# Designs tried in a protein design run: designed miniproteins, single chains, continued (3). Part 53

Each design is a single chain, and the fold is of that chain. pLDDT is the mean over its residues in the fold that is shown.

## One batch from the design tools (miniprotein)

Design m9818
Fold by ESMFold2-Fast:
Structure m9818 (fold): chain A 90 residues (1-90)
Amino acid sequence: MAKEEVAKILERLAERAREKGYDEVARILEQGLEKVRKAKTMEEVIKIVRDTLVAVGRALTREAQRRGYTDWQFANQLQLDFAKALEIAS
């Protein structure tokens, strides 16, 4: 099911964020995951994924400022995974 594939992408990203100590990023991804699982339409899934991407991007910028460096590997993987999630939802 397309919705569960999107949910699995967000779940894997949340796990990676937690392992790296990006607690705010992980929380946002986990909230997005719960919303995706409860969504009734693919239009709702697309909206949730887009809203989650914006929120995660802002949180990752704050994390980079706090740490004094940008985790480009994580940022690039996140961009690719969100692009894949949107393709699956479309």
Scores: mean pLDDT 87

Design m9819
Fold by ESMFold2-Fast:
Structure m9819 (fold): chain A 77 residues (1-77)
Amino acid sequence: IEEGEELLKKGLEYYSKKDYKKAAELFRKAGQIFAEADRGEEAGTAFILAGAAVLKAYNDEKEAAELRARGYQLAKA
C-alpha cells in the first residue's frame, strides 16, 4: 500500500530524469502491488505508465501495448 505509492513516486522521478529503464521497473512493481491490494485505479495508472516507459527504454511496442491494455482493464474493473 505505502510501498506501492512510494514505488510509483520513485518511478515518476526516474521517468522525469529520462531513466526510462528504471522507471519501467518501478512502475511494474507498483502496479503489481496495487493490483494485489485490489486498488484497480492505481494499478491501472501504474501499468499504463510502465507501458510508456517500456516503449521509451526498449522500443518494445508489443510489450508497451500489452502493459497499457492491462492498465486500462484494471482501471475499469
Scores: mean pLDDT 82

Design m9820
Fold by ESMFold2-Fast:
Structure m9820 (fold): chain A 84 residues (1-84)
Amino acid sequence: MTRALGTGPGGSAVGIGEGAQAAHDMARKAAELSNATGDVGAGAVGPKGSASGRMQKPEGAHDATRRAAELSGGAIAAGATPVP
């Protein structure tokens, strides 16, 4: 199950246009991880939309969020807009 290739850091490495989609996918993945973390926190996190400051140990989620931001930055430079 966990042996995906081409997924992870450097989504923009496959192309700027493709990077925009990768950034969007990464953002969704990060949101899902933050959502699950909020659930694990027993609803102590409140609105998950502001899931940026109380992640309890999902290092991957934190990295994915940063990666999505970097990919979005690259997409903006290329003129692509990976909005949800």
Scores: mean pLDDT 51

Design m9821
Fold by ESMFold2-Fast:
Structure m9821 (fold): chain A 90 residues (1-90)
Amino acid sequence: AMTRRVRVRVLSGEATVEVLDANGNVLKSYRLKAGETLELEVPEDQIVRVTVSAGGQAEVEIERSDGTRLRGRANADGSVELEGEAPPPP
């Protein structure tokens, strides 16, 4: 099965990072404070949910097995800004 590396760094406030199955069942849950970083290897068929506290912000980085990298910020209003770089064509 393909996996992806997920890195979450809390810039301010608090964040909850949850790994869910395809049906929305929580498999793992982590609570992070400002300045803390969490790194996970997550199967592609599982969902990663990042919830940020009011006034908080977290940085999210995802690296896929195919070399695709995504970086973004998660905000307390549920908005996420992602920048992606696809691997170069062969």
Scores: mean pLDDT 76

Design m9822
Fold by ESMFold2-Fast:
Structure m9822 (fold): chain A 81 residues (1-81)
Amino acid sequence: GLPQLSAQEAADQLEHLARGLRDNKDNPSLVGLYMLTFSGLPKLISDEKAKKIVEEAYKKTYGKSPEEQAEILEEAARKIR
C-alpha cells in the first residue's frame, strides 16, 4: 500500500497546503487542486486522532475563501503538533 503519514508529516502537509492556498488565492484552478489534495489527505494519515482533526478541518472549509481555508488548515496543523 501507499506509505502512511505520521502526525508530524500530516501537520507538515497541512502547512504546505495552507501556504499554497495563500500564495495562489487569486488562481481558482490552483486553489481547487490544493483543496482536492487536502480532501484526500485523511486517507493517508496513520494516526487516528490526526486523521479526525483533518476530517473536521475539511468540513469547516465549505463555503470559505482561500484565505479562510488556509487559516483552518493552519489551525488543524497546530492541533496535531
Scores: mean pLDDT 85

Design m9823
Fold by ESMFold2-Fast:
Structure m9823 (fold): chain A 70 residues (1-70)
Amino acid sequence: SSEIKKLEEELKRLEEKLEELIREDLEKAREYEAQGDLLAARRARVFAEASEGLKIMLQYVTDKAIKKLE
């Protein structure tokens, strides 16, 4: 179905956006750790984990939506 294909493409773009945010936050965490700012590093890692959680939820909700369109 073209509807399923379009949904998969939109979700791939959102997933890529979340992956970019995760990468940026993990890089910031490493920079803060190198500077000895352990509190800022921990906060950056928490934001990365939140984005990873959103990515997992996006995948789950997508699978459910696709099954309804089938």
Scores: mean pLDDT 85

Design m9824
Fold by ESMFold2-Fast:
Structure m9824 (fold): chain A 87 residues (1-87)
Amino acid sequence: MAKEKLKELLKKYLENGGLPEEEQEEAEKALEELKEDKEALKEIFKEALEELKKKALEKIDEENSEDAPELREHIEEQYKKLLEELE
């Protein structure tokens, strides 16, 4: 249950670029419940991060802005750091 709740909250984060305060608190409770199952938590975050990265890169490619190369590099670096935190 907590695993599915956390995954849905992360998916909302991917869609909205953030979570409302109440949903953030629910995410924290789900994280506490999954604290002992680090592998499940790692997989959930990895899947969410990969989906977020893909969406962010697609948006940059669609905008064709002058800042696109720098934004792409920044996004890839941020997701790399987040994935390293999950190790």
Scores: mean pLDDT 70

Design m9825
Fold by ESMFold2-Fast:
Structure m9825 (fold): chain A 58 residues (1-58)
Amino acid sequence: AAPAWVTLERDGKPIGRLRVDPADPRRVELIPLTASQEEIDELIARLKELGYEVRLVE
């Protein structure tokens, strides 16, 4: 089964939704919500440190 979406929050605001890609468990899907470019870049960097490839989706 596909994993559930996890909502990521910073300072009480939703910045994105994240899940593991059902086609490839090394890839995570990220839907940006209320987030700056810097916040998105930080999230991508952290996920890459954990060994994930990040795909932005809408």
Scores: mean pLDDT 75

Design m9826
Fold by ESMFold2-Fast:
Structure m9826 (fold): chain A 75 residues (1-75)
Amino acid sequence: SHDPVERAIEAFVNSDDPAIRRVALAELERIGGEETRERAVEAALKSDKKEEILALLRTLPPSPLREALIAALEA
């Protein structure tokens, strides 16, 4: 991964550690912005690990990014 947003997305999607997943989500929210959210959503939609992403989301506290990810994956 070449930038902090991509790295955080990768950690959120592929990590097997829930603490790392939470930190990754928090980092993405801290960076913020529509572009960051779109990148995260598109990465999730193109992933072959959509089921794992959804499972991770259900363990996280509510947030704008969490809601955007769930809405996109359910569409």
Scores: mean pLDDT 77

Design m9827
Fold by ESMFold2-Fast:
Structure m9827 (fold): chain A 63 residues (1-63)
Amino acid sequence: SEAEELIRRLREAIANDDHSAIALVVREAIEKGYEEALAASDDPEVSRIGRQILTGLEAGRAA
């Protein structure tokens, strides 16, 4: 699935300590609506990033 591939790319970016690549994958996840899939990942770093995205989106939408 696309979400699975996105998680894989994010793990690679994290492993390479490539902050720019991490930001790019995060933006793509938001644009494609896969933020919940990232947050639900059993990879601790990926799930942390996914939860941060969801928190940011909630902050933007919160009344």
Scores: mean pLDDT 78

Design m9828
Fold by ESMFold2-Fast:
Order: C-alpha cells, then structure tokens, then sequence
Structure m9828 (fold): chain A 58 residues (1-58)
C-alpha cells in the first residue's frame, strides 16, 4: 500500500540524527499523552508532529 512518504523520511531522519530523534519522539509522546490521543493518533499525525519538532530544533 502507499502510505505517505513523509513517514518513511521521518524514520530515515531518525536514523541519521539518533539523539535528536529520541528527544523528538519523547516530546511527541508527551503531547499525545497530554491530549489523550495515544490511541487515536494515526501514523501520519505522529510523523507530521515528529517532522515539525525536528524542523523546530534546526
């Protein structure tokens, strides 16, 4: 199937910037947990949030 390439790129960026990716993942999890979206968040939403946080850190 064809899921958004952004999700694959998020994983690729994580592999290249492991320390930053780990911090970003925790921030995304904390936000989703605070909003109660852990069970409702799609892969696209998670990937988008991770990408936005990564961009913010640059």
Amino acid sequence: AAEAAAEARAGEIGDRNLPLAMQIVKEVEDKLKAEGKLDTASHSEIGKMMRELLEKRR
Scores: mean pLDDT 65

Design m9829
Fold by ESMFold2-Fast:
Structure m9829 (fold): chain A 64 residues (1-64)
Amino acid sequence: SSAEVERLSLLKGLLEIVRDATRYVIEQMKKSNGPEELIKQQEEALKDTEAAIAETSARLAELS
């Protein structure tokens, strides 16, 4: 439905903002020689966000 497409499009946009913010945090932590354990936690969160974007994109493609 058009309402489902709208909701998934909004969700994808929000997930992309979270992805970009997380990438920035990781970059800054690496630049400042931040704790490796915290960097790994952020990288794991980034992978989860990227997986969610891929799933949302796949659902949108099925509705197109």
Scores: mean pLDDT 90

Design m9830
Fold by ESMFold2-Fast:
Structure m9830 (fold): chain A 81 residues (1-81)
Amino acid sequence: SMEERLERLKKSVDAVLQGTVMDLLLFHPELSTEEILKEVEKRMKEFVKALFELNPDLSKEEQEEIEKHVEEKLEELRELA
């Protein structure tokens, strides 16, 4: 279903976000918390753009829901810093 696809894409966002944070913490110890947050935001925006290009059948509403999910996850990450 479309709902199941949207949930799978949100889980992919969560996995990529977690992987990006771990990559930066493990392999870029020189970066400050603020620099890590900026790099995570940049990489997540690039990932979402690629995700939409690979899934052109996503409705505008589904795209907006994915974008909101990303912004919510980035806000949660900023609050932990």
Scores: mean pLDDT 86

Design m9831
Fold by ESMFold2-Fast:
Structure m9831 (fold): chain A 68 residues (1-68)
Amino acid sequence: SAAEEKEKMKQNYKTVAQALRDKLEESGKLTPEMEKLLDEVIDKGDESALQELLKLTKQTVFINNVER
């Protein structure tokens, strides 16, 4: 159903955000602005926050190609 598809998308956004957060923390490049956007993606699955985060980090991440 459409509701199940939306839930899968949100879960993918959260997974991408978690992976990106771990990578930024490991490299010491995590800023307060990035942390705020990460919280919005991880807690809410907000696509707009994810896009802003990717723009800010200058990293290429594919929502449909996340390591499991």
Scores: mean pLDDT 72

Design m9832
Fold by ESMFold2-Fast:
Structure m9832 (fold): chain A 90 residues (1-90)
Amino acid sequence: KEELLERLLKLQFEAGKLLVEIMELMRQNSKTPREELQELGTKAMEVISELTNTRRLLLDGKISEAQVEEKIKEAEEVIEEIRKKVEEAK
């Protein structure tokens, strides 16, 4: 349980860092269209919200550790997709 909580917090931190990078790219007139950057920002915010909800459910004992592992895998995949597109936008 403690390990899962730490993994959720780490992913929230990584998604937050990507959101900041996306906002900076929008300010710097990136070669990536603004609409695509806005969509990436929305995805990053959605991941943060889902991870926050998953953490609360885990703390309240309302979600199984197996379900949390599935949520972590889903978040990791989305975060990697966002990261790749952010790197392409630089």
Scores: mean pLDDT 83

Design m9833
Fold by ESMFold2-Fast:
Structure m9833 (fold): chain A 92 residues (1-92)
Amino acid sequence: KKEKIIKLVEELTKLFLEELELKKKGIPVPEEELVKRREKIKKIFEELMSLIDDKEVWELLRKLIDLYSSENATEEEIEKITKEIIKEIEKI
């Protein structure tokens, strides 16, 4: 079920890129929407945690999270790490 894991990683990356785009445009996100986005991200991580046993994949996911938390993260950096995660999943 590599396809399910890849789809979850892609969904997570899409959420990160959407938030980065909103921040770049200076659009204020309502507190209620931020809470809902955080809950969705948490659910995706919980599902990924149940599906992934590979330590290398988890290390790359941690890098993606760190990048998302960074004030200097770029779309290119997020896309690059996402491609690396997917490539590593394909090896399993």
Scores: mean pLDDT 77

Design m9834
Fold by ESMFold2-Fast:
Structure m9834 (fold): chain A 116 residues (1-116)
Amino acid sequence: LEKLLEELEKKAIEEVREEMIEELQKLGLSREQAEELLDAFIENNFQLSDEEIEELAKRLGVSVSQVREGLRAASRLVDEKLAELLIEHLLSLGAKAPPSKTVGSAIGALEDFLKS
C-alpha cells in the first residue's frame, strides 16, 4: 500500500504541476518564484514547519502568507488528484467506489478491500 501511495503521489504531482504553478501565480508570485516554491514543497512532501516556511519565504523573496497559502493550495490539488488516482486503482481491482472523493476515504476503502 505505502509503495503504491508513493507512486500515485508522484503521478498526481506530475499531472497537476502546471495547475499548482497557476494557483501560486494567482497569489502574486512570478513563474520563477512559483516553480522554486513548488519544488521546495515537493522536496519536503508538502510538510513544512513554521521555521521552514519563514526561511523559504526569505530565500525566495516572498511573504510568509504567500508560502502558507501556496502550500495549502498545492496540497489540496495534489490530494484531490491522488484521491482520483486511488479511486481509479480501486475500481480497476473490482472494488466499490468510496463514499467521498478524498484521499482518506479512498485509502480506507482500499485497506478494507485488501483485508477482505
Scores: mean pLDDT 80

Design m9835
Fold by ESMFold2-Fast:
Structure m9835 (fold): chain A 67 residues (1-67)
Amino acid sequence: DDERLALLLEELSDEYDAGADALLRTAESEEKKGGDQETIDKLREQAENMRKLSEEYRKKADEIKAK
């Protein structure tokens, strides 16, 4: 069922996007505390990776919905 697959991919996309937002907020909080720059950089990198996964799943959902 392509519709169910598209909905699942949209849900995964939204979850990864929300995860990226949470990691970015954590990085901002750590920066304000004078936290370890390596930790802040890793959090930002992880957020970027989650954004890329979100984009990939959303693109796949859109491809299915365009059929």
Scores: mean pLDDT 85

Design m9836
Fold by ESMFold2-Fast:
Structure m9836 (fold): chain A 119 residues (1-119)
Amino acid sequence: GTEEAQKLLEIIKEAFEVFEEVVLPTVKEIRANPELSPEEMLEKLVEAFEEAVKKMYELFKEKGITNKKLQRSVFKSAQGTLLGEFERILREKGLSDSEIEKLVAEFKKRVDEIIKKVL
C-alpha cells in the first residue's frame, strides 16, 4: 500500500544520509590535499565507500529490508553519485580523458567487488 511505499522511501532516504555522513569527510579531505595522487584519491574513496555500504546494509537489516535487488540498486545509485564526484575532482586536477577513464574503470571494478561481498 501507499503507507508501506512511503516507509520504504523514508528508509532509502536515511540510507543515503548515512552514505553522505561517511563519504563527505573523505571528499573534503581529498579536496583539501592537492598533494594526493589520483591513485591515493581512488584508495581513500574506495575505503569510504566500503564503510558506507556496510553501514547502509546494517540499517537495511535493522529496518527489515531483505530484498537484495533493492539493496543493490541503492548501493549502485550511491556508487554513481561518488563516481560523478571523483570524475569532477580528476577533471579539476587537469587529468586527460584517457587517464580519467582508466581510474573510473578501476574504481567501478573495486566498488562492484565490495557490493558483491556485502550482499
Scores: mean pLDDT 89

Design m9837
Fold by ESMFold2-Fast:
Structure m9837 (fold): chain A 79 residues (1-79)
Amino acid sequence: MSKEEFEIEVLRALAVMQLAIAKRIYENADEETKKEIEPLLKKMEALVDEIGRASTVEEARKKLEELQKIFDELFEKLK
C-alpha cells in the first residue's frame, strides 16, 4: 500500500466511525426525527464511498469535511 493509499484509508475509517455514530443516533430517535435524519445518513454513506475512491489525499479530506458538516446538521435535527 502506498503512503497516499494508507492516508486515504485512515480518512475513510474516520468517516466510517462517524457514520456508525450517526446510525446509532438514528436507531434511537423517534419516528419524526428518523424521517429528517434518513436523507442525511444516505448522504454520509455516499461520502464514505467517495472518500474510499478518492485519487488524492486532498480529495479525501474535502469529502471528509463535507461528511463532518452533514454530521453537524444531523445533531441540529435532534431536540
Scores: mean pLDDT 83

Design m9838
Fold by ESMFold2-Fast:
Structure m9838 (fold): chain A 80 residues (1-80)
Amino acid sequence: MSMSLEQLELLTLGLTDEADREAVRARIEAGMGREELEELMRENFARLLVRGIGKAIGWEPEEVEELIEEILEKARKAVE
């Protein structure tokens, strides 16, 4: 796949660790499917949104990450 730096930044918006961003980039360049890419975008958007709200409310980062996992798990279960 061809991907611009801007597209990569959008796809990794929810990721704060540089190693995680590089791992995602490597998978995308290796031919990550469209379905996987769209799911990654949705999950990253959810992570970004929940982290933003958690920070505004003053939640602990651990509590924010736990809530993100619960939301993603419920979303996956609802699709099944």
Scores: mean pLDDT 66

Design m9839
Fold by ESMFold2-Fast:
Structure m9839 (fold): chain A 65 residues (1-65)
Amino acid sequence: DKETRIEVFESMIKVGKKKIEELKAQGKYDEAKRLEDSIKTVADEFVKLYNDEELKKRVEEILKE
């Protein structure tokens, strides 16, 4: 189901963002940057897979929070 996959993906992004903040708190800025770039790439590919403008907006908002 598309909606279930979206919810799982949103949860994965949130976990990734938490890990980025933990890496920054540890002074591991290069590792945090690499993880951030990886998450953005995966998010972009996921949005392209569904070709849904509402989903794109939701993902962009999650990445900014």
Scores: mean pLDDT 78

Design m9840
Fold by ESMFold2-Fast:
Structure m9840 (fold): chain A 96 residues (1-96)
Amino acid sequence: SYLEKANELIEEAAKLLKEGKPLEEIAELLVKALEYTVKALGIETPEEAAELLEKEFAKQTNVSEDTKTYVELLIRTLRGDTSAAIELVELVKKKA
């Protein structure tokens, strides 16, 4: 299933993170996991997922700056911005 493939990629990314591998390699695995997660949710494309997330986020009036930053980086990552994916990994690492 797509969800099982996403989980396998997340586990591999976690292993690489513990081994101190480059954030670029970890970000690539997480982007692939995100693509499989989008498919598991029945969404046709990452761009459609980005549009849905952007639309729902625009309805929120009281969102923390941390959540806003996370959502903005996730939308950019879904739209193919590799730099946003790297920043998202760094943000998650700081929160762990």
Scores: mean pLDDT 78

Design m9841
Fold by ESMFold2-Fast:
Structure m9841 (fold): chain A 65 residues (1-65)
Amino acid sequence: MMVETKKFHVTLDVIKNQLTAEEILLMEKYLEQKGIELVFKGDDATPEEKAAQLAKMRQLAAEQR
């Protein structure tokens, strides 16, 4: 299936520099429970895209289940 809402893309820079291993694990578990695939994208993203990704991750972490 090619539905964008079922995939969450994260750039490697955000993962390496702005997220802990614990945050990554929690997000992966949360997204898996919701049926959303976590996809690690390469390093070609704008600062705005990276900021949006980080904000979304922080939001999910704050309301984690």
Scores: mean pLDDT 65

Design m9842
Fold by ESMFold2-Fast:
Structure m9842 (fold): chain A 87 residues (1-87)
Amino acid sequence: MKKIEELKEKLIELLVEEYAKIKEAGGKAKIPKEVQEEIEKLVLEILSLVTGVSLEEARERAINEELPPEAVKLLEEIEKEIKEKIA
C-alpha cells in the first residue's frame, strides 16, 4: 500500500496545482503536454499496482473499461480529494 499511497499523493498534488492554474487563468490555461504525460504515467503505475498487472495491461484494461471495482473506487477517491482541494 505504501507505494500506491505515494503515487496517489503525487497525482493529487500535481492535478490540484494544474487545476488551480486553469482556474486562475479563467479556463484559458491548458495542462502542458509534459505534465499530461506525467499524470498518465502516475495513473498507469497506480492501476498496475492495484490490479497486479503490467503497465501495458493496465492501459488496455482502462481503455476497454475492464478495471476491477477496487481500481475504480481508488480513482473515484482521487477525484474526490482533488475536487475538495480545489473547491
Scores: mean pLDDT 77

Design m9843
Fold by ESMFold2-Fast:
Structure m9843 (fold): chain A 62 residues (1-62)
Amino acid sequence: GDPEKAGRLAALGVALAGRGRLEEARRAIQEHGKEAGTDGPAPRDVASAAASASAVGKGAGG
């Protein structure tokens, strides 16, 4: 795994989830898992961040 690529994929997953592209977000998180391996941030943590980003996106009028 490449930790820089893993971080980039995690950020992409969060961005895609915030845009409502949940299927692509899931794929980005899965690719992050492949690059990060066992030592990187857990896909669970990335999914939690993506969920928070989606919730914030609902209030994007402010």
Scores: mean pLDDT 64

Design m9844
Fold by ESMFold2-Fast:
Structure m9844 (fold): chain A 92 residues (1-92)
Amino acid sequence: EQEKRIELQAEVLGALARKAGFSEEEAEEVKEIYRELAKKVLNGEDYEPEDLKKIEYLEEVAKKIEPVVEELRAAWDPSLTAEQWAERVIAA
């Protein structure tokens, strides 16, 4: 289901942010921003001017988590599905 996929992706993003040195509060904010933007795309809505600042924030988050993503990629288990890998990242 698309809603479950959005929630899983939000949880992965939050877990990666925490691993990159963001606080728990900052990680929850990142998850909420991602859910909001992803739901707008899912519903066929265009981004509003206020959404541009949220997109810029997520881009800064993405730059900070890139080293964590590269470390996880090097430790990736090819026997896992993308969803199983995402769940493992959340749990780690």
Scores: mean pLDDT 75

Design m9845
Fold by ESMFold2-Fast:
Structure m9845 (fold): chain A 80 residues (1-80)
Amino acid sequence: TVTVKVTLPAGFSAEQKAKVEAIVAELSAEYLPKIEAALAAGDDERVRELIAAFQAELYARLTEALGVAAARQIRVTIEI
């Protein structure tokens, strides 16, 4: 099963945490089914491409919502 782990800095406000959770949930709903389908097909290259795309889009959206300095403090790991 594909899982997403998110680590937020202790200094984040409730509003910042809610924004991160909303973005992660939205992108997980889009990318996780695609990653799981690629895994089921044995397409390791496609799995890597989808994980990279997920991480890039996630960071871009977090940067737009929170700013570069706050976005850099967030750690997101995708586990297969």
Scores: mean pLDDT 84

Design m9846
Fold by ESMFold2-Fast:
Formats: structure tokens, sequence, C-alpha cells
Structure m9846 (fold): chain A 79 residues (1-79)
């Protein structure tokens, strides 16, 4: 799940960074980032309109899955 968000960021970086050394450093940074940092960056890219409609759809599906997991936890607590 977080890997799909990392893939969105990697694709954005590959399309927007022409310098191979800078690209390699940024890709390494993404691999070393926490799940919270990755989620924050993707949210910023969505808000700034920097992602394609397909990438936004992937993000929306991941957000919907997180909401479903939260609902499942709430349902378990009602037992």
Amino acid sequence: MIEKMKEIIRKYLKENISDPKTLALELKRIDEMSDLEIRFIVRLLVKEGKLTPEEIEIYDKLVAEFKKRRQKVLDELKK
C-alpha cells in the first residue's frame, strides 16, 4: 500500500528531474522516508495538481482503503 504511494512519488520525480544524480538522491530519500512522510508528500502533490488523473485515482483508492480499515476497527470495538 505505501509502496504504491512511493511509486507515485518516484514516477513524479522521474518526469520532473532531468539530472540523473539528483534523481538518484531523491529516489533514495523516498526509499528511506517514513510512511507518514510519504503520505504527506503524496497529499501535497494531489493538492498542488501535480499528479495525473490516474495517479490521483490510485491515491483516492488508497485513502478509501485506510477509511475501510478504520471502520473495521470501530466495528470490532462494538463487539
Scores: mean pLDDT 74

Design m9847
Fold by ESMFold2-Fast:
Structure m9847 (fold): chain A 65 residues (1-65)
Amino acid sequence: MKGIGIDLSGKVEIVEIEENKYHFFIPVEDLDKEVLKIYNNDTKKWSEIKKEDLSEEDKKLLEEA
């Protein structure tokens, strides 16, 4: 599954979920949705965040991926 991997320093890269080279993972299919599904690689759990609740900095990081 392809998505955006974000590390603890905020670095954003396009990764496969199986690569485990991220702290958080967001599927590319969900980027245009109002609610984003976020995978936490440390807890191995999915969570949801509203796109409107993201900071302008976080929105820009997602757009750069």
Scores: mean pLDDT 73

Design m9848
Fold by ESMFold2-Fast:
Structure m9848 (fold): chain A 71 residues (1-71)
Amino acid sequence: APVTVEIEVFDEDGRLLERRTLTAPDFAGAEALVKQELDRIRARAKRPVTVRLRVSAPGLPDVEGEIVIEP
């Protein structure tokens, strides 16, 4: 069953800049996608941003996390 990765990026004022939903075939693919997206966000950040992550798979609890990326 596919793994869903939801990513929300907020600026320093709490304003939503970006929301993405990505699908991976498995957890290894989801991990690679999360790394790729965090690297992309970090490369583009000119000021601190907060990234909210949710990883969902059928029959398993969601994994949620929040990270602050500074330029």
Scores: mean pLDDT 83

Design m9849
Fold by ESMFold2-Fast:
Structure m9849 (fold): chain A 81 residues (1-81)
Amino acid sequence: LAQSILNLGEQLAAIAKDEGAKVAAEQAEAAARAYRARGNDELAEAAQRMADVAKKNESSSPEDAAKAILETGREEAERVE
């Protein structure tokens, strides 16, 4: 579980850097809905928090947005054992 959250954070950070924070937020929201539909509530919650952070960083540099997403992914991974 923790590794899956870390991998998601790295993927979303790469998207934010390459395509912008708005695209990263859209992908994170899609992931959250998919995980929720499958009963993976912890992964859905982590993805949603990364989406919220990406949205808040839409006006930030791609590097700052990516960093914020990575930090959020690490925090969420620490919560799930």
Scores: mean pLDDT 81

Design m9850
Fold by ESMFold2-Fast:
Structure m9850 (fold): chain A 57 residues (1-57)
Amino acid sequence: LPVPPPLSEKEAKAVRAALDLTDLKDVTDEHIKEAAKRAGVSPKTAKKAVKKAQKAL
């Protein structure tokens, strides 16, 4: 199993917000933007965090 690099606190909040919206495999750009707003991070940070989490699947 690939060991995902540790997420920063902001990245972890973004991933959690995305998971509250949908499954990681079903995340769309709209979910990333909403997760970014909920986590208080930029959409770029949220997209990076979600991609890291998706690679861990």
Scores: mean pLDDT 75

Design m9851
Fold by ESMFold2-Fast:
Structure m9851 (fold): chain A 62 residues (1-62)
Amino acid sequence: SDGAEAARAGAAAMERLAAEGQGRGAYSVKGSGFLDAKEAGDEEGARLGEEAARRGAQVAGL
């Protein structure tokens, strides 16, 4: 859904913002984004959030 895509884009944007201001914060923000999507009850949002977190970890070398 468009909402799920927005959630994924939001997670990526938050990770980028955290990296710009505070590199260490990027990891925490990424994790929080995934949990927020899951708590909202958005199954597809949660799945995309997990994929975004996994992808971000690979790109960041974490």
Scores: mean pLDDT 55

Design m9852
Fold by ESMFold2-Fast:
Structure m9852 (fold): chain A 72 residues (1-72)
Amino acid sequence: SEEEEQAAKETAKRLIEEGKKVIEKYKDNKEMVKKIQEKIKQVEQAVKSGDTQKTLEAGKKLSDAINEAKKA
């Protein structure tokens, strides 16, 4: 539905912004920065595709990467 698509896009936008903040905070950790940048790119591509399931899956992977970064 359009509502589900919009909700997925809003969640994706929030996760992208969180990922960017993590990159700035941990900018000296080049491996972590590269990982999160790649996951952000995947989320942006999924959003552009209009595929809600791909957007949710990419967002989950980005969320997991952000959580792992915060543990380091």
Scores: mean pLDDT 84

Design m9853
Fold by ESMFold2-Fast:
Structure m9853 (fold): chain A 73 residues (1-73)
Amino acid sequence: TAAAIDNLNAAIAAVSAGDVATAIALLDQATALASSIPLVSATLSLAKAAISAGNNANAIKTATQASNILAAA
């Protein structure tokens, strides 16, 4: 929903700014809000894993994909 998309956009901005802690917190909130949509939830888990691995570029890409899936749903 709109709240999950807002949290995803904020998480993407946080990753771009180098604020990893804020990005992870926002991704956790987005995952909770999108828990009823398994494809989005799985994609957000991949984004969080990418951040934890230090792959911020992959995290941004994956979070953007999740946002696009939510917007299309």
Scores: mean pLDDT 77

